# Designed miniproteins, single chains, continued (5): the designs that were tried, part 103

Each design is a single chain, and the fold is of that chain. pLDDT is the mean over its residues in the fold that is shown.

## One batch from the design tools (miniprotein)

Design m19794
Fold by ESMFold2-Fast:
Formats: structure tokens, C-alpha cells, sequence
Structure m19794 (fold): chain A 85 residues (1-85)
């Protein structure tokens, strides 16, 4: 449905934003392990969500996008903690 497509796009946008901020923090901290974990989450969840959406599997697209947003948010908070003011 159009609502599921919109929900998947919204979660995907949130996940990309969180992953982008996480990557900025990880690079500033020089944490190579965190950089690799962020890239893995983008590859495993972000791409799968986009692929499911392109295939018309709207339920899978929402589930992958939501999980991507949640996992990327955790990585963002972890990266933020590595940086002192």
C-alpha cells in the first residue's frame, strides 16, 4: 500500500541520517571498528530495505527500514559518546 511505501521511505531516511551522523562521529574519533560496523549495517539492512521496496515487498521493506533506523541510531549514540566536547 502507499502507506507502507511511505513508512519504509521514512524509516530509510531516518536510518541514513543516523548512519551519516554515526560515521561522522566514528571518523572524528578514529574508531575503525565502529566505521566497519556502520558500513555493515548500511549494507545488510539499508540495502535490503531498498531492494525489498523495489521488488514491491512492502512489508519486508518496512521491517528492514525500521531495523536499519533503530540499529543506526544505536551506532550514532555510541559514536557520540566517543567524542568529548
Amino acid sequence: SAKLQEEAQNYSAEGLGNAGEAMKYAKEAGDKELIERIEKVKEELGKKGAEASEKGDQKAAVEYAKKFAEEAKKLREEGKKLLSE
Scores: mean pLDDT 84

Design m19795
Fold by ESMFold2-Fast:
Structure m19795 (fold): chain A 63 residues (1-63)
Amino acid sequence: MEYKEKFKEMVKKGASIDEIAEEAAKNNVPGEAVDALREMGKSPEEIQELTDKIHELLGKTFP
């Protein structure tokens, strides 16, 4: 079971950055989500948006 492949499939199905960030934060696999978007050829801006969203979600749970 690879979370990176799951995130790639979510992107192919049109999942939002917020949805991917929530799944990554919930499963504590932020690196897998970032790597999935990078390998899918997403822009540095989209990767940064994902990273910021994951940090916000994790920061609310662990201030």
Scores: mean pLDDT 78

Design m19796
Fold by ESMFold2-Fast:
Structure m19796 (fold): chain A 80 residues (1-80)
Amino acid sequence: SALEEAIRDLESALEALRNGDVAAARRGIEDALTLLQQNPNIPGAKEAIEHLKKALEALDAGDVEEAERHIEKALEALKS
């Protein structure tokens, strides 16, 4: 499902950030964002989308810690 794929993409993005692979993390966030935007009826999708946009802004600013927090918040929204 789109929800399961978005969760997988975000868990992979989180692992990539922890390993210092910012490019892989960005791809995972962007893939999850696209899936959630195409499936707005998923519970927690709107909240997750806002967190993922903030995660991308944090990566652009070089703030990996802030990006990681926002990915975790997006996962929390999707898993609740």
Scores: mean pLDDT 89

Design m19797
Fold by ESMFold2-Fast:
Structure m19797 (fold): chain A 58 residues (1-58)
Amino acid sequence: NKELAEKYLKEAEEFRKKAKELLKKAEETGDRKLLLQAIGLEIRAIGLEIEAELLLKK
C-alpha cells in the first residue's frame, strides 16, 4: 500500500529530525541520556523505512 508506505516515511522523517536535534544537544551538553534517546529515535526511523520499502515492493 503506497499510502501506508508514505505515512511510514513521513513518520521516519519526523523521528530523524527529532534525533538530529537531540544528538546536537547531546554533543553540546555531553548528556548521555539525550544521546541514547537520539539513537533510539534513529533506530525507530530505520524500522519505519524498512516497513515502507517492504510495502512498496508489493
Scores: mean pLDDT 83

Design m19798
Fold by ESMFold2-Fast:
Order: C-alpha cells, then sequence, then structure tokens
Structure m19798 (fold): chain A 61 residues (1-61)
C-alpha cells in the first residue's frame, strides 16, 4: 500500500477515536474505500470527511 494512503487512513482513525461508535463505523468504512481506491486525500479533506461523517452519524441516531 502507498505510504500516503496508509497515513491518510491512520489519520482518519485517530480523528474518529473520540467519536460515537456510529461515527467510528462510518469512518472505518471510508478508510477501507481509500485503501481500495489507493487515494490519499489532503489533511484538510480528511478532517472535513470525518466531520461530515460525524454529523451524518449524529443525525441518523
Amino acid sequence: MDEAVREAVERLRRLAAGSSPAAQELVERAARVLETAGVAPDDEAIERTVASLEDHARRAE
């Protein structure tokens, strides 16, 4: 796996560590998509993704 992809996935998981279980599940799914696609978003895009998934999980609960 590309180092940038691995770092992006690790950052996603770290940002989600304090979130609700539902948000953590959505972030984990997003991480798997990045690994499969071989795409590494920028830090800002990663932070926006986590925030969006956290908001979505909270609204779904």
Scores: mean pLDDT 77

Design m19799
Fold by ESMFold2-Fast:
Structure m19799 (fold): chain A 81 residues (1-81)
Amino acid sequence: SMTDLINEFALKAGKLLVENNGLLTYEEAKKLLKELAKEMGVELSDEEINEMIKEADTNGDGKLTLEEFMLLLGKFEERVS
C-alpha cells in the first residue's frame, strides 16, 4: 500500500539520518522521493520534487532533519492521493 511504501522510505531516511548526524542533503531526499514515486508508479518531474523539498526545508538551510523529511513525505502523499 502507499502507507507501507511511505513507512519503508521513512525508515530508509532514518538510517541515512543516523549515518549523517541527523541531516539529509537535498540530493539524498530527492533520490529517496524519486525511488518512492517509481515504486508507487507515479510520475513526478524533477522540478516538482525540488519544489517539494524546498517547501519541506522550513529553515532554508539546504538540508533536512527527520521532521522536515516527514513533512516532505506528507506533501508527497497529498500530491499523489
Scores: mean pLDDT 79

Design m19800
Fold by ESMFold2-Fast:
Structure m19800 (fold): chain A 69 residues (1-69)
Amino acid sequence: GKEELEKQIREAEELIRRAKEELERAMRTLRENPDLPLEEILRLIGEALRAIGDIFEAELTIEKLRKEL
């Protein structure tokens, strides 16, 4: 019922919060370490892109679930 949809929305919101934290950590590491080797930079960029993807997917999920409420 409605309660199950609201639970799924809350779980998606928590995933967004965690992914945003991961994104901020990756971006902070890049900002604070200008002399990182290229392979380390690419790894951090990859982590940031994955976090952005997770946020986007979770926000789309929330939008779809809210339309069903």
Scores: mean pLDDT 85

Design m19801
Fold by ESMFold2-Fast:
Structure m19801 (fold): chain A 93 residues (1-93)
Amino acid sequence: MERRDFVSGEVTNEELGLAASLLLDARTFDEIVAALEEAIRRGLPVAASVVRTDDGRTILGFGAGMGGERLPPEEALAQARAGAEAGLAEYEA
């Protein structure tokens, strides 16, 4: 993301802490997705990203998002799922 700030005046440390706690217990991909869905449903600041390395590997990252747009839960969820599916499909190719 091109955003300079990780934390804006609209994001509280409490919201970041709640989002982080939901994600910290996730160990598998399915658990990470479930935690991300729960955080998005609660309106907490979370981010998902798909990163491609120079050697062609796809890395799917999830975290308590401090930068980026807060999307409606349905859109954020759809983007997270689409990114996960695209990353897996390319990794298998």
Scores: mean pLDDT 53

Design m19802
Fold by ESMFold2-Fast:
Structure m19802 (fold): chain A 72 residues (1-72)
Amino acid sequence: MEQVIADALRAGEALGDPAGVLSAVADYFAKQGKYNEAAKVYRLAADVAEQRGDIETANEYRKKAEELEKKA
């Protein structure tokens, strides 16, 4: 998990959208039934979006993480 997140962050920074790449990774984990992992990645995506000034997107990712945590 940590290696996948590190790779996603590097790829996202190179593409200029680290939060978007992290959200895609979180969706992949959710599709695999890995709800705890998906929630953790969404929280990281929210933190990255907030650091970049995208507060609305950060709030959406946090809500998604909370919904996934309820399914875990």
Scores: mean pLDDT 80

Design m19803
Fold by ESMFold2-Fast:
Structure m19803 (fold): chain A 98 residues (1-98)
Amino acid sequence: MMSEKEFEAAIYEALARMILGIMKSTESISDEDALALAELAVRAAEEALKAGDKESAKRALEAALETIELALSKVTDPEVKKKLEEMKRKVKEKLEEL
C-alpha cells in the first residue's frame, strides 16, 4: 500500500512520463513549446523529489532527461538549445545525487 508521499511522487512521475509521451508523439513543435514541455517535465521531477520517494523521483528525472534530449533534437534556436543543455546538466546532477 502506498504512503501519501509515495502516492504524491507517483503522480508527479506519471505527469513527467505523460509530458515525455507528448514530446515523442509531436512531429512538429515550436522551440518555445519544446522548451515549455521540458520545463514542465523538470518541474514534475523536482516535485517528485520533494515528495521523498527516491524511486519515483529517479524515474521522473529519467523521463525529464529524455524529454530534454528529444527537445534538443527538435529545436533550432541557439538560445533555447543553451537553456535545454543547462537543464540537462542539472537533471543529470540530481540523478547522480540519488
Scores: mean pLDDT 86

Design m19804
Fold by ESMFold2-Fast:
Structure m19804 (fold): chain A 70 residues (1-70)
Amino acid sequence: SDEEKAKILSEASKMLIKAGETGDEKLIEEACRKLREEVGVPEELCEELLEAAKAGDYDAVTRLVVRALL
């Protein structure tokens, strides 16, 4: 459902932000897996999210998450 997708996107975004702040690559990988498997985010978009989060580019993370909702 759209509600479940929104919840997963919210949770994954929080994981990505936290991982970017702490450098926890395991959180980044788990967030990306959830987006891919439960929301159906394309692998390419998931890879871009992972790279943006690792770089600490929160603006790019936000932009990519919004694109995933469209």
Scores: mean pLDDT 72

Design m19805
Fold by ESMFold2-Fast:
Structure m19805 (fold): chain A 59 residues (1-59)
Amino acid sequence: SKEAEEILKKLEENREKIIKAMIEAFPENPELARKLAEEIIESFRRMIESIKKLEERNK
């Protein structure tokens, strides 16, 4: 769907901000914070892709 595409675009545009926020939340281990942020972003991306596939099946 167009909505899913827009969410994915926004996620990519805000990747840097999400990573920065996670590092600021866990300044004691910035490497782990970055990896956690990347895992969260990837998990969210997969969720949106799944929603997109569900919308395509209901048309």
Scores: mean pLDDT 80

Design m19806
Fold by ESMFold2-Fast:
Structure m19806 (fold): chain A 68 residues (1-68)
Amino acid sequence: STQDEINRLISEIMEILEELRRRDPEVGEEAERRFLEVLGEIATLSDEEALELLKRFLKELREVLEEV
């Protein structure tokens, strides 16, 4: 289901955020702030829009992780 996909993406995002925080606490803290903004946005979006936003955010986080 779309909700299962959303939950999986949130779990993956949280794992990357924990790794970012361990490698670079400043970068991790900024990424966590952005994730809270994303969570606020998905509360007002359809499930499909939330899924796409989370996919984009996960991609951005993976790119940040490659730089630290």
Scores: mean pLDDT 87

Design m19807
Fold by ESMFold2-Fast:
Structure m19807 (fold): chain A 116 residues (1-116)
Amino acid sequence: MTKTVSLSPEAIAAVGEALGVEIRALVVTIEGDELSVGVTTPDAEAARAAAEALAAALEAAGAEVTDVVFSETADSATAVVTARAADPEATAVRALGLLSPVAAADLAAALANPAA
């Protein structure tokens, strides 16, 4: 079953401050043993910087980074970092925690899928 989490504006702002770049969207997708972190920024330079930091955080958290894909529009750039881990949910939370405890908490809460 595929899980997709869009991080809160507060978590996005916290990660952006940690990386020194503006982030417009941050999306984590988990499917099987694979996880993908998509980051949307105003320009390609910011997207590349964010992707490099996210890849490093994922590797530090114990994931194997398998791919980094960039796409650009007139108004934005998106980078998607794909990685594999034995426990992709715990690994994604740890990786985001290396950048921001706020982002880690936001992702952990969303992945727990709290039925109200």
Scores: mean pLDDT 83

Design m19808
Fold by ESMFold2-Fast:
Structure m19808 (fold): chain A 74 residues (1-74)
Amino acid sequence: MSEEELETEVTASMGIMAASVLKQIAEKEGDEELVREAREQAERLRELEEANDLEGVKELLEEILKKMKELEKK
């Protein structure tokens, strides 16, 4: 495993964990649309990890974190 491959794997794992937390928040609030979105984001992160797309996983992680911050302000 190269350093870049490892960074992609770690970043994707962080994103999947963040998407899982986002899904739990959405389920608690009864937001089925956000539950679906979180599931789709987790699946997309897996695809990007398989493609070794470091920039893609970083961008998607930032989107997930931004949504989590918006929900935290409720």
Scores: mean pLDDT 80

Design m19809
Fold by ESMFold2-Fast:
Structure m19809 (fold): chain A 88 residues (1-88)
Amino acid sequence: SNIDEAIEILELLRKAALSTGEEAEALLERARELIDSSDLPEELKAELRELLDEVEEVLAKPEEEATFERFGLTLRILGLIIELELKK
């Protein structure tokens, strides 16, 4: 379902936000591929791409400067996953 596809993408973004270096880059690349290949409405794809860009931007910062941003972003993504799971 569209909900399951969105959850899978959000889980990749959450894992990327908790990762560093090549692992984070690979997770973001996989998330992009899934967004592009998915049957999700264009509006949802745009929102997911915006969230992916936020993760990428935070990961580009030094860890000491981005700790709170990474934490907050990870919690926001987890909240979205929980909300979608509850709609199933």
Scores: mean pLDDT 83

Design m19810
Fold by ESMFold2-Fast:
Structure m19810 (fold): chain A 115 residues (1-115)
Amino acid sequence: SVAEALRRLLEGEEVKLEDFPDSPEGLYAKAIAIALKYLREHPLRLPQDLPSELQETLGRFFDLAVKLARGEATLEEMKEAAESAYRFLEHIARLTGDPRAREAAEKVKELLEKA
């Protein structure tokens, strides 16, 4: 299930994006997985003055990702998590100029448009 795959990813296990179905639930879960993989591979060394909007978006994203990993998230909450993933990746890309954040944001956007 998408919940089990995201739980494994949150526990630091490797998950292939191909393991997610092309349903709306699977597309949102792929978007969340892309964001989680980006954060794991590029740990945020947050400055003390990190924008509050970015902190709030990251917090909401993690709350929803945990809820989804527990099998408790609705489709609307999965969509919200994927949209939050796009917003914070876009913010990180603008703030840092990191091309990997830009690439992750574009992939998440494509998945949101297909769902």
Scores: mean pLDDT 81

Design m19811
Fold by ESMFold2-Fast:
Structure m19811 (fold): chain A 80 residues (1-80)
Amino acid sequence: MEEARRLLEELRRLAEELAARLRRWIAEHGLEAALALAERELAPLAERALALGRRAAELGGEEALREALRLIAEAQAAAA
């Protein structure tokens, strides 16, 4: 559980950073330009977040998987 907890904490931080960057770019450049920037610049961070969630699920099972999915969903909602 300790390793799964660390991975979920890292996932939470990445998800928050992704949402914050997208919101900032929307405020600065508008929605369309922000989405274009996100597709180019945030794809590697999004891939890393998914990899962290997957590894946390492997170590922590269903509980860790549910938490990872919740964090990703919250980040998506916060970015909207």
Scores: mean pLDDT 76

Design m19812
Fold by ESMFold2-Fast:
Structure m19812 (fold): chain A 75 residues (1-75)
Amino acid sequence: SEMREQLRKVLEAGLKEIERHRNDREKLEELKELYEETIEELEKALKENPSEELQLALEVAKEILERIEKVLEEL
C-alpha cells in the first residue's frame, strides 16, 4: 500500500524530530499543540468522509503525540 508506506515514513520522521528536540521543552510543546490540532482535524474529516487513509493518518498522529507527551513528562 502506497499510502501505508508514506505514513510509515511520516511516523519515522516525526519520531526522529521528537528525539532531536528531546531536551527542548518549548519546541516539544509547540509540536504537541500542532499534533493535537492535526488529530482534531483528522477526527472531524473521518466523521464526514471515513477512509482507510484517514484512519491510518490519525493513528500515526496519535502515536507521535503519545511520544511527545512521554518525552515532556520525563523533562
Scores: mean pLDDT 86

Design m19813
Fold by ESMFold2-Fast:
Structure m19813 (fold): chain A 68 residues (1-68)
Amino acid sequence: SMAQRRQALLELGRQGAEEVIKLAKDGDKSRQKSSDLSFQLFDAMQQDAAAGEAALQEMGRIVGEARS
């Protein structure tokens, strides 16, 4: 369903945020996973731009909280 797809994309955004935080602290192991997650988000946005936008906003929220 659309709701399940959006929930999956929000979870992907959360994982992306965690990898961005790791990349800032220990770059080598996090780089490949960050790239893979970025491509997955990009592909998902091609199919449902609104769901992709929601996932990016959630990623921003998590990263922002970690920086505070």
Scores: mean pLDDT 67

Design m19814
Fold by ESMFold2-Fast:
Structure m19814 (fold): chain A 83 residues (1-83)
Amino acid sequence: PSERELTRAVALLALAVALVVSEKLGLEEVAELTRKAIDALEAGDYEKALELAEKAAEKAREAGDEELARLLERAAELVREAA
């Protein structure tokens, strides 16, 4: 795979982990935004995926989960690099 394809795959994995963590913690808004970010990234809409991942990170921070917020911020950075 190209470096860009690998970066996209890692971004998807990071978002998938964030989704599972959000669901386990009962952070429904974070989970919904993360799910939408995954859908957008799979559809090739990098701009929407980035926006949704950044919004999910903000909501995770508002909920008091700094680790989840950092994971989502890292995923957003990978989405930006893959675009």
Scores: mean pLDDT 88

Design m19815
Fold by ESMFold2-Fast:
Structure m19815 (fold): chain A 91 residues (1-91)
Amino acid sequence: EAALAVLREALDVAVALAGVAKAIGAVIRGIGDGIDVGLRGGAAAALAFAALSLALGAVALAAGRAGDAAAALAAAYFAGAAVGALGVAAA
């Protein structure tokens, strides 16, 4: 009984930590992709990609707030992508 309670607690913590790790990974991947688009396409491509990423990220964030975990991860990715692309455009 105590072992089952500890296992459930550990599983809940593991799921929460996995979610945070996935979100951080999505942001880092987005930043890298945004930088890559900016470096390959120049400032105009970086700004276009940043604008598209912000628009898609806003839609994904709304769906994520409604409980879609995949949409929440997509929002994290697009936020990172916008930051990376804007960073290159500002350089």
Scores: mean pLDDT 76

Design m19816
Fold by ESMFold2-Fast:
Structure m19816 (fold): chain A 95 residues (1-95)
Amino acid sequence: SAAEKAKKEAELQKLIDNRELTSDEVIRRVLELKGFSEEEIEEILEKRKRLLKDPSHIRLQELDAMLQMAIFVGASLSTVEKIVDQILEEIKKEE
């Protein structure tokens, strides 16, 4: 329901504000809110980890740095979601 989604979004914002989550955990939570399965999320996170080891993936490295900064400053969930969406788009280009 819309109310359950809003409650989950509010809880994720609280965890970000309190700096309780790593960037991997933030990505996991955002993808869960978007309706991705646990299996799909694990595949996405493994692809991200692999691609980040290659310095030629400059855009993905920039987006990862932006995500880390957004979490560090306690940015809004909407800002974090936009960065995660762009990370997901970069990962999909490698499929």
Scores: mean pLDDT 85

Design m19817
Fold by ESMFold2-Fast:
Structure m19817 (fold): chain A 57 residues (1-57)
Amino acid sequence: HLEKGKEYYNNGDYVKARDYYIEELKKDPNNQETKDNLREVLYLLGLDPDIVLNKIT
């Protein structure tokens, strides 16, 4: 899902990018690259990444 998340991010679809990164992080909660990409997307969407990441991981 990380690859698909990156594809949506590059196309400007941050909502779908977020959803794919969340699913990837649920499968591998210690994946730092996925956390970093999700944090950036959440910031762009106006969400607090620290609050969201603490609930997912």
Scores: mean pLDDT 76

Design m19818
Fold by ESMFold2-Fast:
Structure m19818 (fold): chain A 98 residues (1-98)
Amino acid sequence: DPLAHVDALIDRIEAEIEELRAKGPEYQGRIIALGVKLTVLRHIKKLLEEGYKMTPRELALLDEATIGDLFALEIRIKEGWPVPESAAALADEVVRRL
C-alpha cells in the first residue's frame, strides 16, 4: 500500500542520515540532500493521508526518485496533473507548468 511504502522510505532515509552523521563531516552534503528528500516525502505522506490514491506507477517511481522527481510528484498530486510515463517526464511536466 502507498502509505506503508512511503513510511518505509521515510524510515530508511532517517536511518541513513543517522548512519552518515556517525561517519564524519565529509557526508554533510549528502545529509542535507537526504533531509530535503525526507521533507518532500513527508508532504507526499500527508497528501496520501488526506485521501490521494497513488497509482502503482507512481509508487514504483518513489524507489528510484531523485529530489527533483519527488518535488515534481508532490506538485503533480496537488494540481491533479496526469501520471507521467517516467521520472524524467515528472520533471519535464513540472518545468512546463512553472
Scores: mean pLDDT 70

Design m19819
Fold by ESMFold2-Fast:
Structure m19819 (fold): chain A 62 residues (1-62)
Amino acid sequence: LSPIQEAEALLALGLMAYSIGMYELAKKKAEEALELASKVEGKEAEEVKRQAKELLEEIEKK
């Protein structure tokens, strides 16, 4: 599994956790996705970072 694929999977898990009200798990997975994507260059990594930051902002509102 490439680092970007792992970051995408972590982001997906964070979004799933958020959708079922598991905000602590969603935050943890979003932070892990953001950290991993920050170690990778490219358009896909930038998109994961953007979505992870958006998810973290939504969680902070709760």
Scores: mean pLDDT 83

Design m19820
Fold by ESMFold2-Fast:
Structure m19820 (fold): chain A 74 residues (1-74)
Amino acid sequence: SAAEEAARRDALNVMTVKIHNELLKLKEETGELTLEQVHAITARAHAVMREALDQGLSIEEAEKLAREEAYKLA
């Protein structure tokens, strides 16, 4: 339904903001990440979750894949 599609898009946006904030905190703690790397990793996490959702994975499964990718790159 349109409501379910809207919920998936909202979940994607929420996850993207959460990952961005987590990576900014990691940058503060480690000093090893640049702002450019934070942005690039956040964009990659967004793309991974979007692709997973488009392939019919649940929000929870899609978020897991996006988080795994983000923390592999950080």
Scores: mean pLDDT 87

Design m19821
Fold by ESMFold2-Fast:
Structure m19821 (fold): chain A 56 residues (1-56)
Amino acid sequence: MFREEIRRLLEKNPNPTKEELDALAKRLGVTREQVRDELLSLHAEEMRKLAEEKKK
């Protein structure tokens, strides 16, 4: 899993450009679509935590 690299990118730039995602995908030896899917998964986890807090 390359989640740590994606987390690092998001920490540096919360809205990474298409070019930055392509560069990361090339560096990791994966497709841009795989990087995007992982990024969306991380956003979904964050949204889930916020929804749980709102429930309280």
Scores: mean pLDDT 73

Design m19822
Fold by ESMFold2-Fast:
Structure m19822 (fold): chain A 61 residues (1-61)
Amino acid sequence: SLEDQIERIELLILLYKIVKDTNLFLAEKVPSLREELEKDAKLTEEKIKELEEKKKKLEEE
């Protein structure tokens, strides 16, 4: 159902937010990997925006 699709997207957004925050935390703690971890966090943020737009489209039909 449409409701189930929205709920799955919300779960994915939450999971990606956890990944982003973890990468940013590790970037601060491991200077040698900072650039790569910040890049991964940025890619994760792009995925979050993509999912939020997809959710918005489903809510608007």
Scores: mean pLDDT 86

Design m19823
Fold by ESMFold2-Fast:
Structure m19823 (fold): chain A 78 residues (1-78)
Amino acid sequence: AAAEEAARKAQAAELLDKAEEALKKGDKEKAVAYLRELGKLLSPSEAGLAEQAAEGVKAMSDEESVEAVRLLKERILS
Protein backbone atom coordinates (compact mmCIF):
# COMPACT_ATOMS: atom_id res chain seq x y z
CA ALA A 1 0.00 0.00 0.00
CA ALA A 2 1.09 3.60 -0.60
CA ALA A 3 1.15 4.41 3.12
CA GLU A 4 3.44 1.46 3.90
CA GLU A 5 5.73 2.40 0.99
CA ALA A 6 5.91 6.03 2.18
CA ALA A 7 6.64 4.87 5.75
CA ARG A 8 9.40 2.53 4.51
CA LYS A 9 10.93 5.36 2.43
CA ALA A 10 10.84 7.70 5.45
CA GLN A 11 12.52 5.03 7.61
CA ALA A 12 15.16 4.50 4.89
CA ALA A 13 15.84 8.27 4.81
CA GLU A 14 16.22 8.28 8.61
CA LEU A 15 18.72 5.39 8.52
CA LEU A 16 20.71 7.07 5.73
CA ASP A 17 20.84 10.33 7.74
CA LYS A 18 22.01 8.39 10.83
CA ALA A 19 24.69 6.58 8.79
CA GLU A 20 25.98 9.92 7.39
CA GLU A 21 26.05 11.48 10.89
CA ALA A 22 27.91 8.44 12.28
CA LEU A 23 30.52 8.76 9.50
CA LYS A 24 30.93 12.51 10.18
CA LYS A 25 31.69 11.55 13.80
CA GLY A 26 34.16 8.84 12.68
CA ASP A 27 31.92 5.98 13.91
CA LYS A 28 32.14 3.58 10.97
CA GLU A 29 30.76 0.65 13.00
CA LYS A 30 27.48 2.52 13.65
CA ALA A 31 27.32 3.63 10.00
CA VAL A 32 27.70 0.01 8.81
CA ALA A 33 24.98 -1.11 11.25
CA TYR A 34 22.57 1.55 9.92
CA LEU A 35 23.34 0.61 6.29
CA ARG A 36 22.67 -3.09 7.03
CA GLU A 37 19.37 -2.18 8.71
CA LEU A 38 18.53 -0.08 5.62
CA GLY A 39 19.07 -3.16 3.41
CA LYS A 40 16.22 -4.97 5.20
CA LEU A 41 13.74 -2.24 4.14
CA LEU A 42 14.64 -2.05 0.43
CA SER A 43 13.93 -3.95 -2.79
CA PRO A 44 16.55 -6.64 -3.65
CA SER A 45 18.31 -4.31 -6.12
CA GLU A 46 18.48 -1.41 -3.64
CA ALA A 47 19.36 -3.78 -0.77
CA GLY A 48 22.41 -4.83 -2.81
CA LEU A 49 23.48 -1.18 -3.07
CA ALA A 50 23.09 -0.73 0.70
CA GLU A 51 25.15 -3.89 1.39
CA GLN A 52 27.85 -2.72 -1.07
CA ALA A 53 27.98 0.65 0.73
CA ALA A 54 28.24 -1.07 4.14
CA GLU A 55 31.17 -3.24 2.99
CA GLY A 56 32.81 -0.32 1.14
CA VAL A 57 32.64 1.97 4.19
CA LYS A 58 34.81 -0.52 6.13
CA ALA A 59 37.69 0.01 3.63
CA MET A 60 37.12 3.68 2.66
CA SER A 61 38.33 6.97 4.14
CA ASP A 62 35.79 9.03 6.11
CA GLU A 63 35.38 11.42 3.15
CA GLU A 64 34.85 8.57 0.65
CA SER A 65 32.39 6.90 3.06
CA VAL A 66 30.28 10.07 3.39
CA GLU A 67 30.26 10.45 -0.42
CA ALA A 68 29.17 6.80 -0.85
CA VAL A 69 26.28 7.27 1.61
CA ARG A 70 25.20 10.51 -0.14
CA LEU A 71 25.17 8.76 -3.53
CA LEU A 72 23.15 5.89 -2.04
CA LYS A 73 20.70 8.40 -0.49
CA GLU A 74 20.23 10.17 -3.85
CA ARG A 75 19.65 6.86 -5.67
CA ILE A 76 17.17 5.46 -3.11
CA LEU A 77 15.26 8.70 -2.39
CA SER A 78 15.09 10.05 -5.97
Scores: mean pLDDT 79

Design m19824
Fold by ESMFold2-Fast:
Structure m19824 (fold): chain A 120 residues (1-120)
Amino acid sequence: SPIDELFNKIVELLKELEDLIQDLINGKISIEEFEKKAKKILEEIEKLLAEIISLVPAEKRAEARALAEQFLEGLKQLIESVTEAYRNKKPKEEILKIAQELLGKVIDKFDDLYNLARES
């Protein structure tokens, strides 16, 4: 379905973000390159979420928007927390733990939105 295709694109972008976090903590990319690429991923996800919201029925649209906003806020917190931990020279294992915990919360909101949208 069109909704499934949009969610699949978001899943691919989340995998790209996970790879960027791994590249950052392994010293394969600079923090400046990480911030630039993470911002582009966030902007692409925001556009896909707007399309998903447009495809849900009017009666579900307010709830879908709220879940999408929570999902985006979770992604922003993930990116900011990883960036801050890296700039503060936290151990690699601590940065990875922060990323995994926050990504788990992001995935929970993604699942909530997907379940709401798929019932449409």
Scores: mean pLDDT 90

Design m19825
Fold by ESMFold2-Fast:
Structure m19825 (fold): chain A 75 residues (1-75)
Amino acid sequence: TSTVTLSVDQARQRIQGLDQTLPRMQQMADRMMQSDDPRMRRGGEIMRQTIQRQQQHRQVLQQAVRSGVPAQISV
């Protein structure tokens, strides 16, 4: 597993990207989870797990921006 160090400015840019994509991913995951197709529900569940990981990364990035300390995230 590789760790990437992001500067405060890079963390700020990453947060902006996540704020744009996460709501879209959540809406898609919710729609997939409500499907009568088991494959679609499985895809929605996987997407929700991805969203959860990205929300955790966002919290680390937000802390970096607040503290002025570079963020370290797993890729």
Scores: mean pLDDT 82

Design m19826
Fold by ESMFold2-Fast:
Structure m19826 (fold): chain A 118 residues (1-118)
Amino acid sequence: SLIDEVQRRLAEMRKASFEEAVKILIETLDEMIRHLEELLQRGDVEGARSALTAMVGFLRAAADYFESLGTEKAKKVAELLRKAADEIVDAMNTLSPEEAARRAIEILRKLKKELESI
């Protein structure tokens, strides 16, 4: 399940160097985007809602981890992750589940590009 996958990825990130943790984060974002695209293609509205909740949880947990590292770069990663999580929550509260999933894909793609520039 997505929950199991993101929990496993988070555990891997916590054992890694900063550079490797960012790489794992980017790979996890790609997996999340692909999962949302598959759910949208299937019309799985309940799956999309559940996936978005799991993704927000992952982004916030990852942000807490990066913030705990105390470096300038890690704090910047944490800020980007928190902003993305907040934007996904706003989409979930204001849009239909299908539209929220599409918006989340856009947010995650933007986040990936910003992380690749660090």
Scores: mean pLDDT 90

Design m19827
Fold by ESMFold2-Fast:
Structure m19827 (fold): chain A 65 residues (1-65)
Amino acid sequence: SELEKQIEELLKKNGASEETIKKALEALKALKEGKYEEARELFREVAKHLSEEGREELRELLDKI
């Protein structure tokens, strides 16, 4: 999906590893499936690997969902 591409590119721009990108996509899938607790935990793990600026950009992107 377009959102998956945007998240992947945002994370790559911020120097995230392939593992971190994979977790972010898993979090997005969990969110779409209504698994809010799982999505929250996965996004929390992703955020640990991002700068403050990267975390803010990700938050803004997710707010569009």
Scores: mean pLDDT 79

Design m19828
Fold by ESMFold2-Fast:
Structure m19828 (fold): chain A 72 residues (1-72)
Amino acid sequence: SKVEKLQELGISEELAKALVAAAEDPSSENFNKAVELLVTDPKQREIARKHAEEIEELLGPFIGTLIRAVTE
């Protein structure tokens, strides 16, 4: 699954599920949940920053843009 592939990069299960949910249903609620998890966990934010290109390839350009906006 996409969640399992994100976990292989070091992304937590909760953040991986939030990112996949935002990719499949790009609602304000799903984006806000992903942003909250990235903002509140600096270790997860750093992992997402380092793997932004791989996450974008897996989940699409909107999620790639979201990660770069929160991590830079």
Scores: mean pLDDT 84

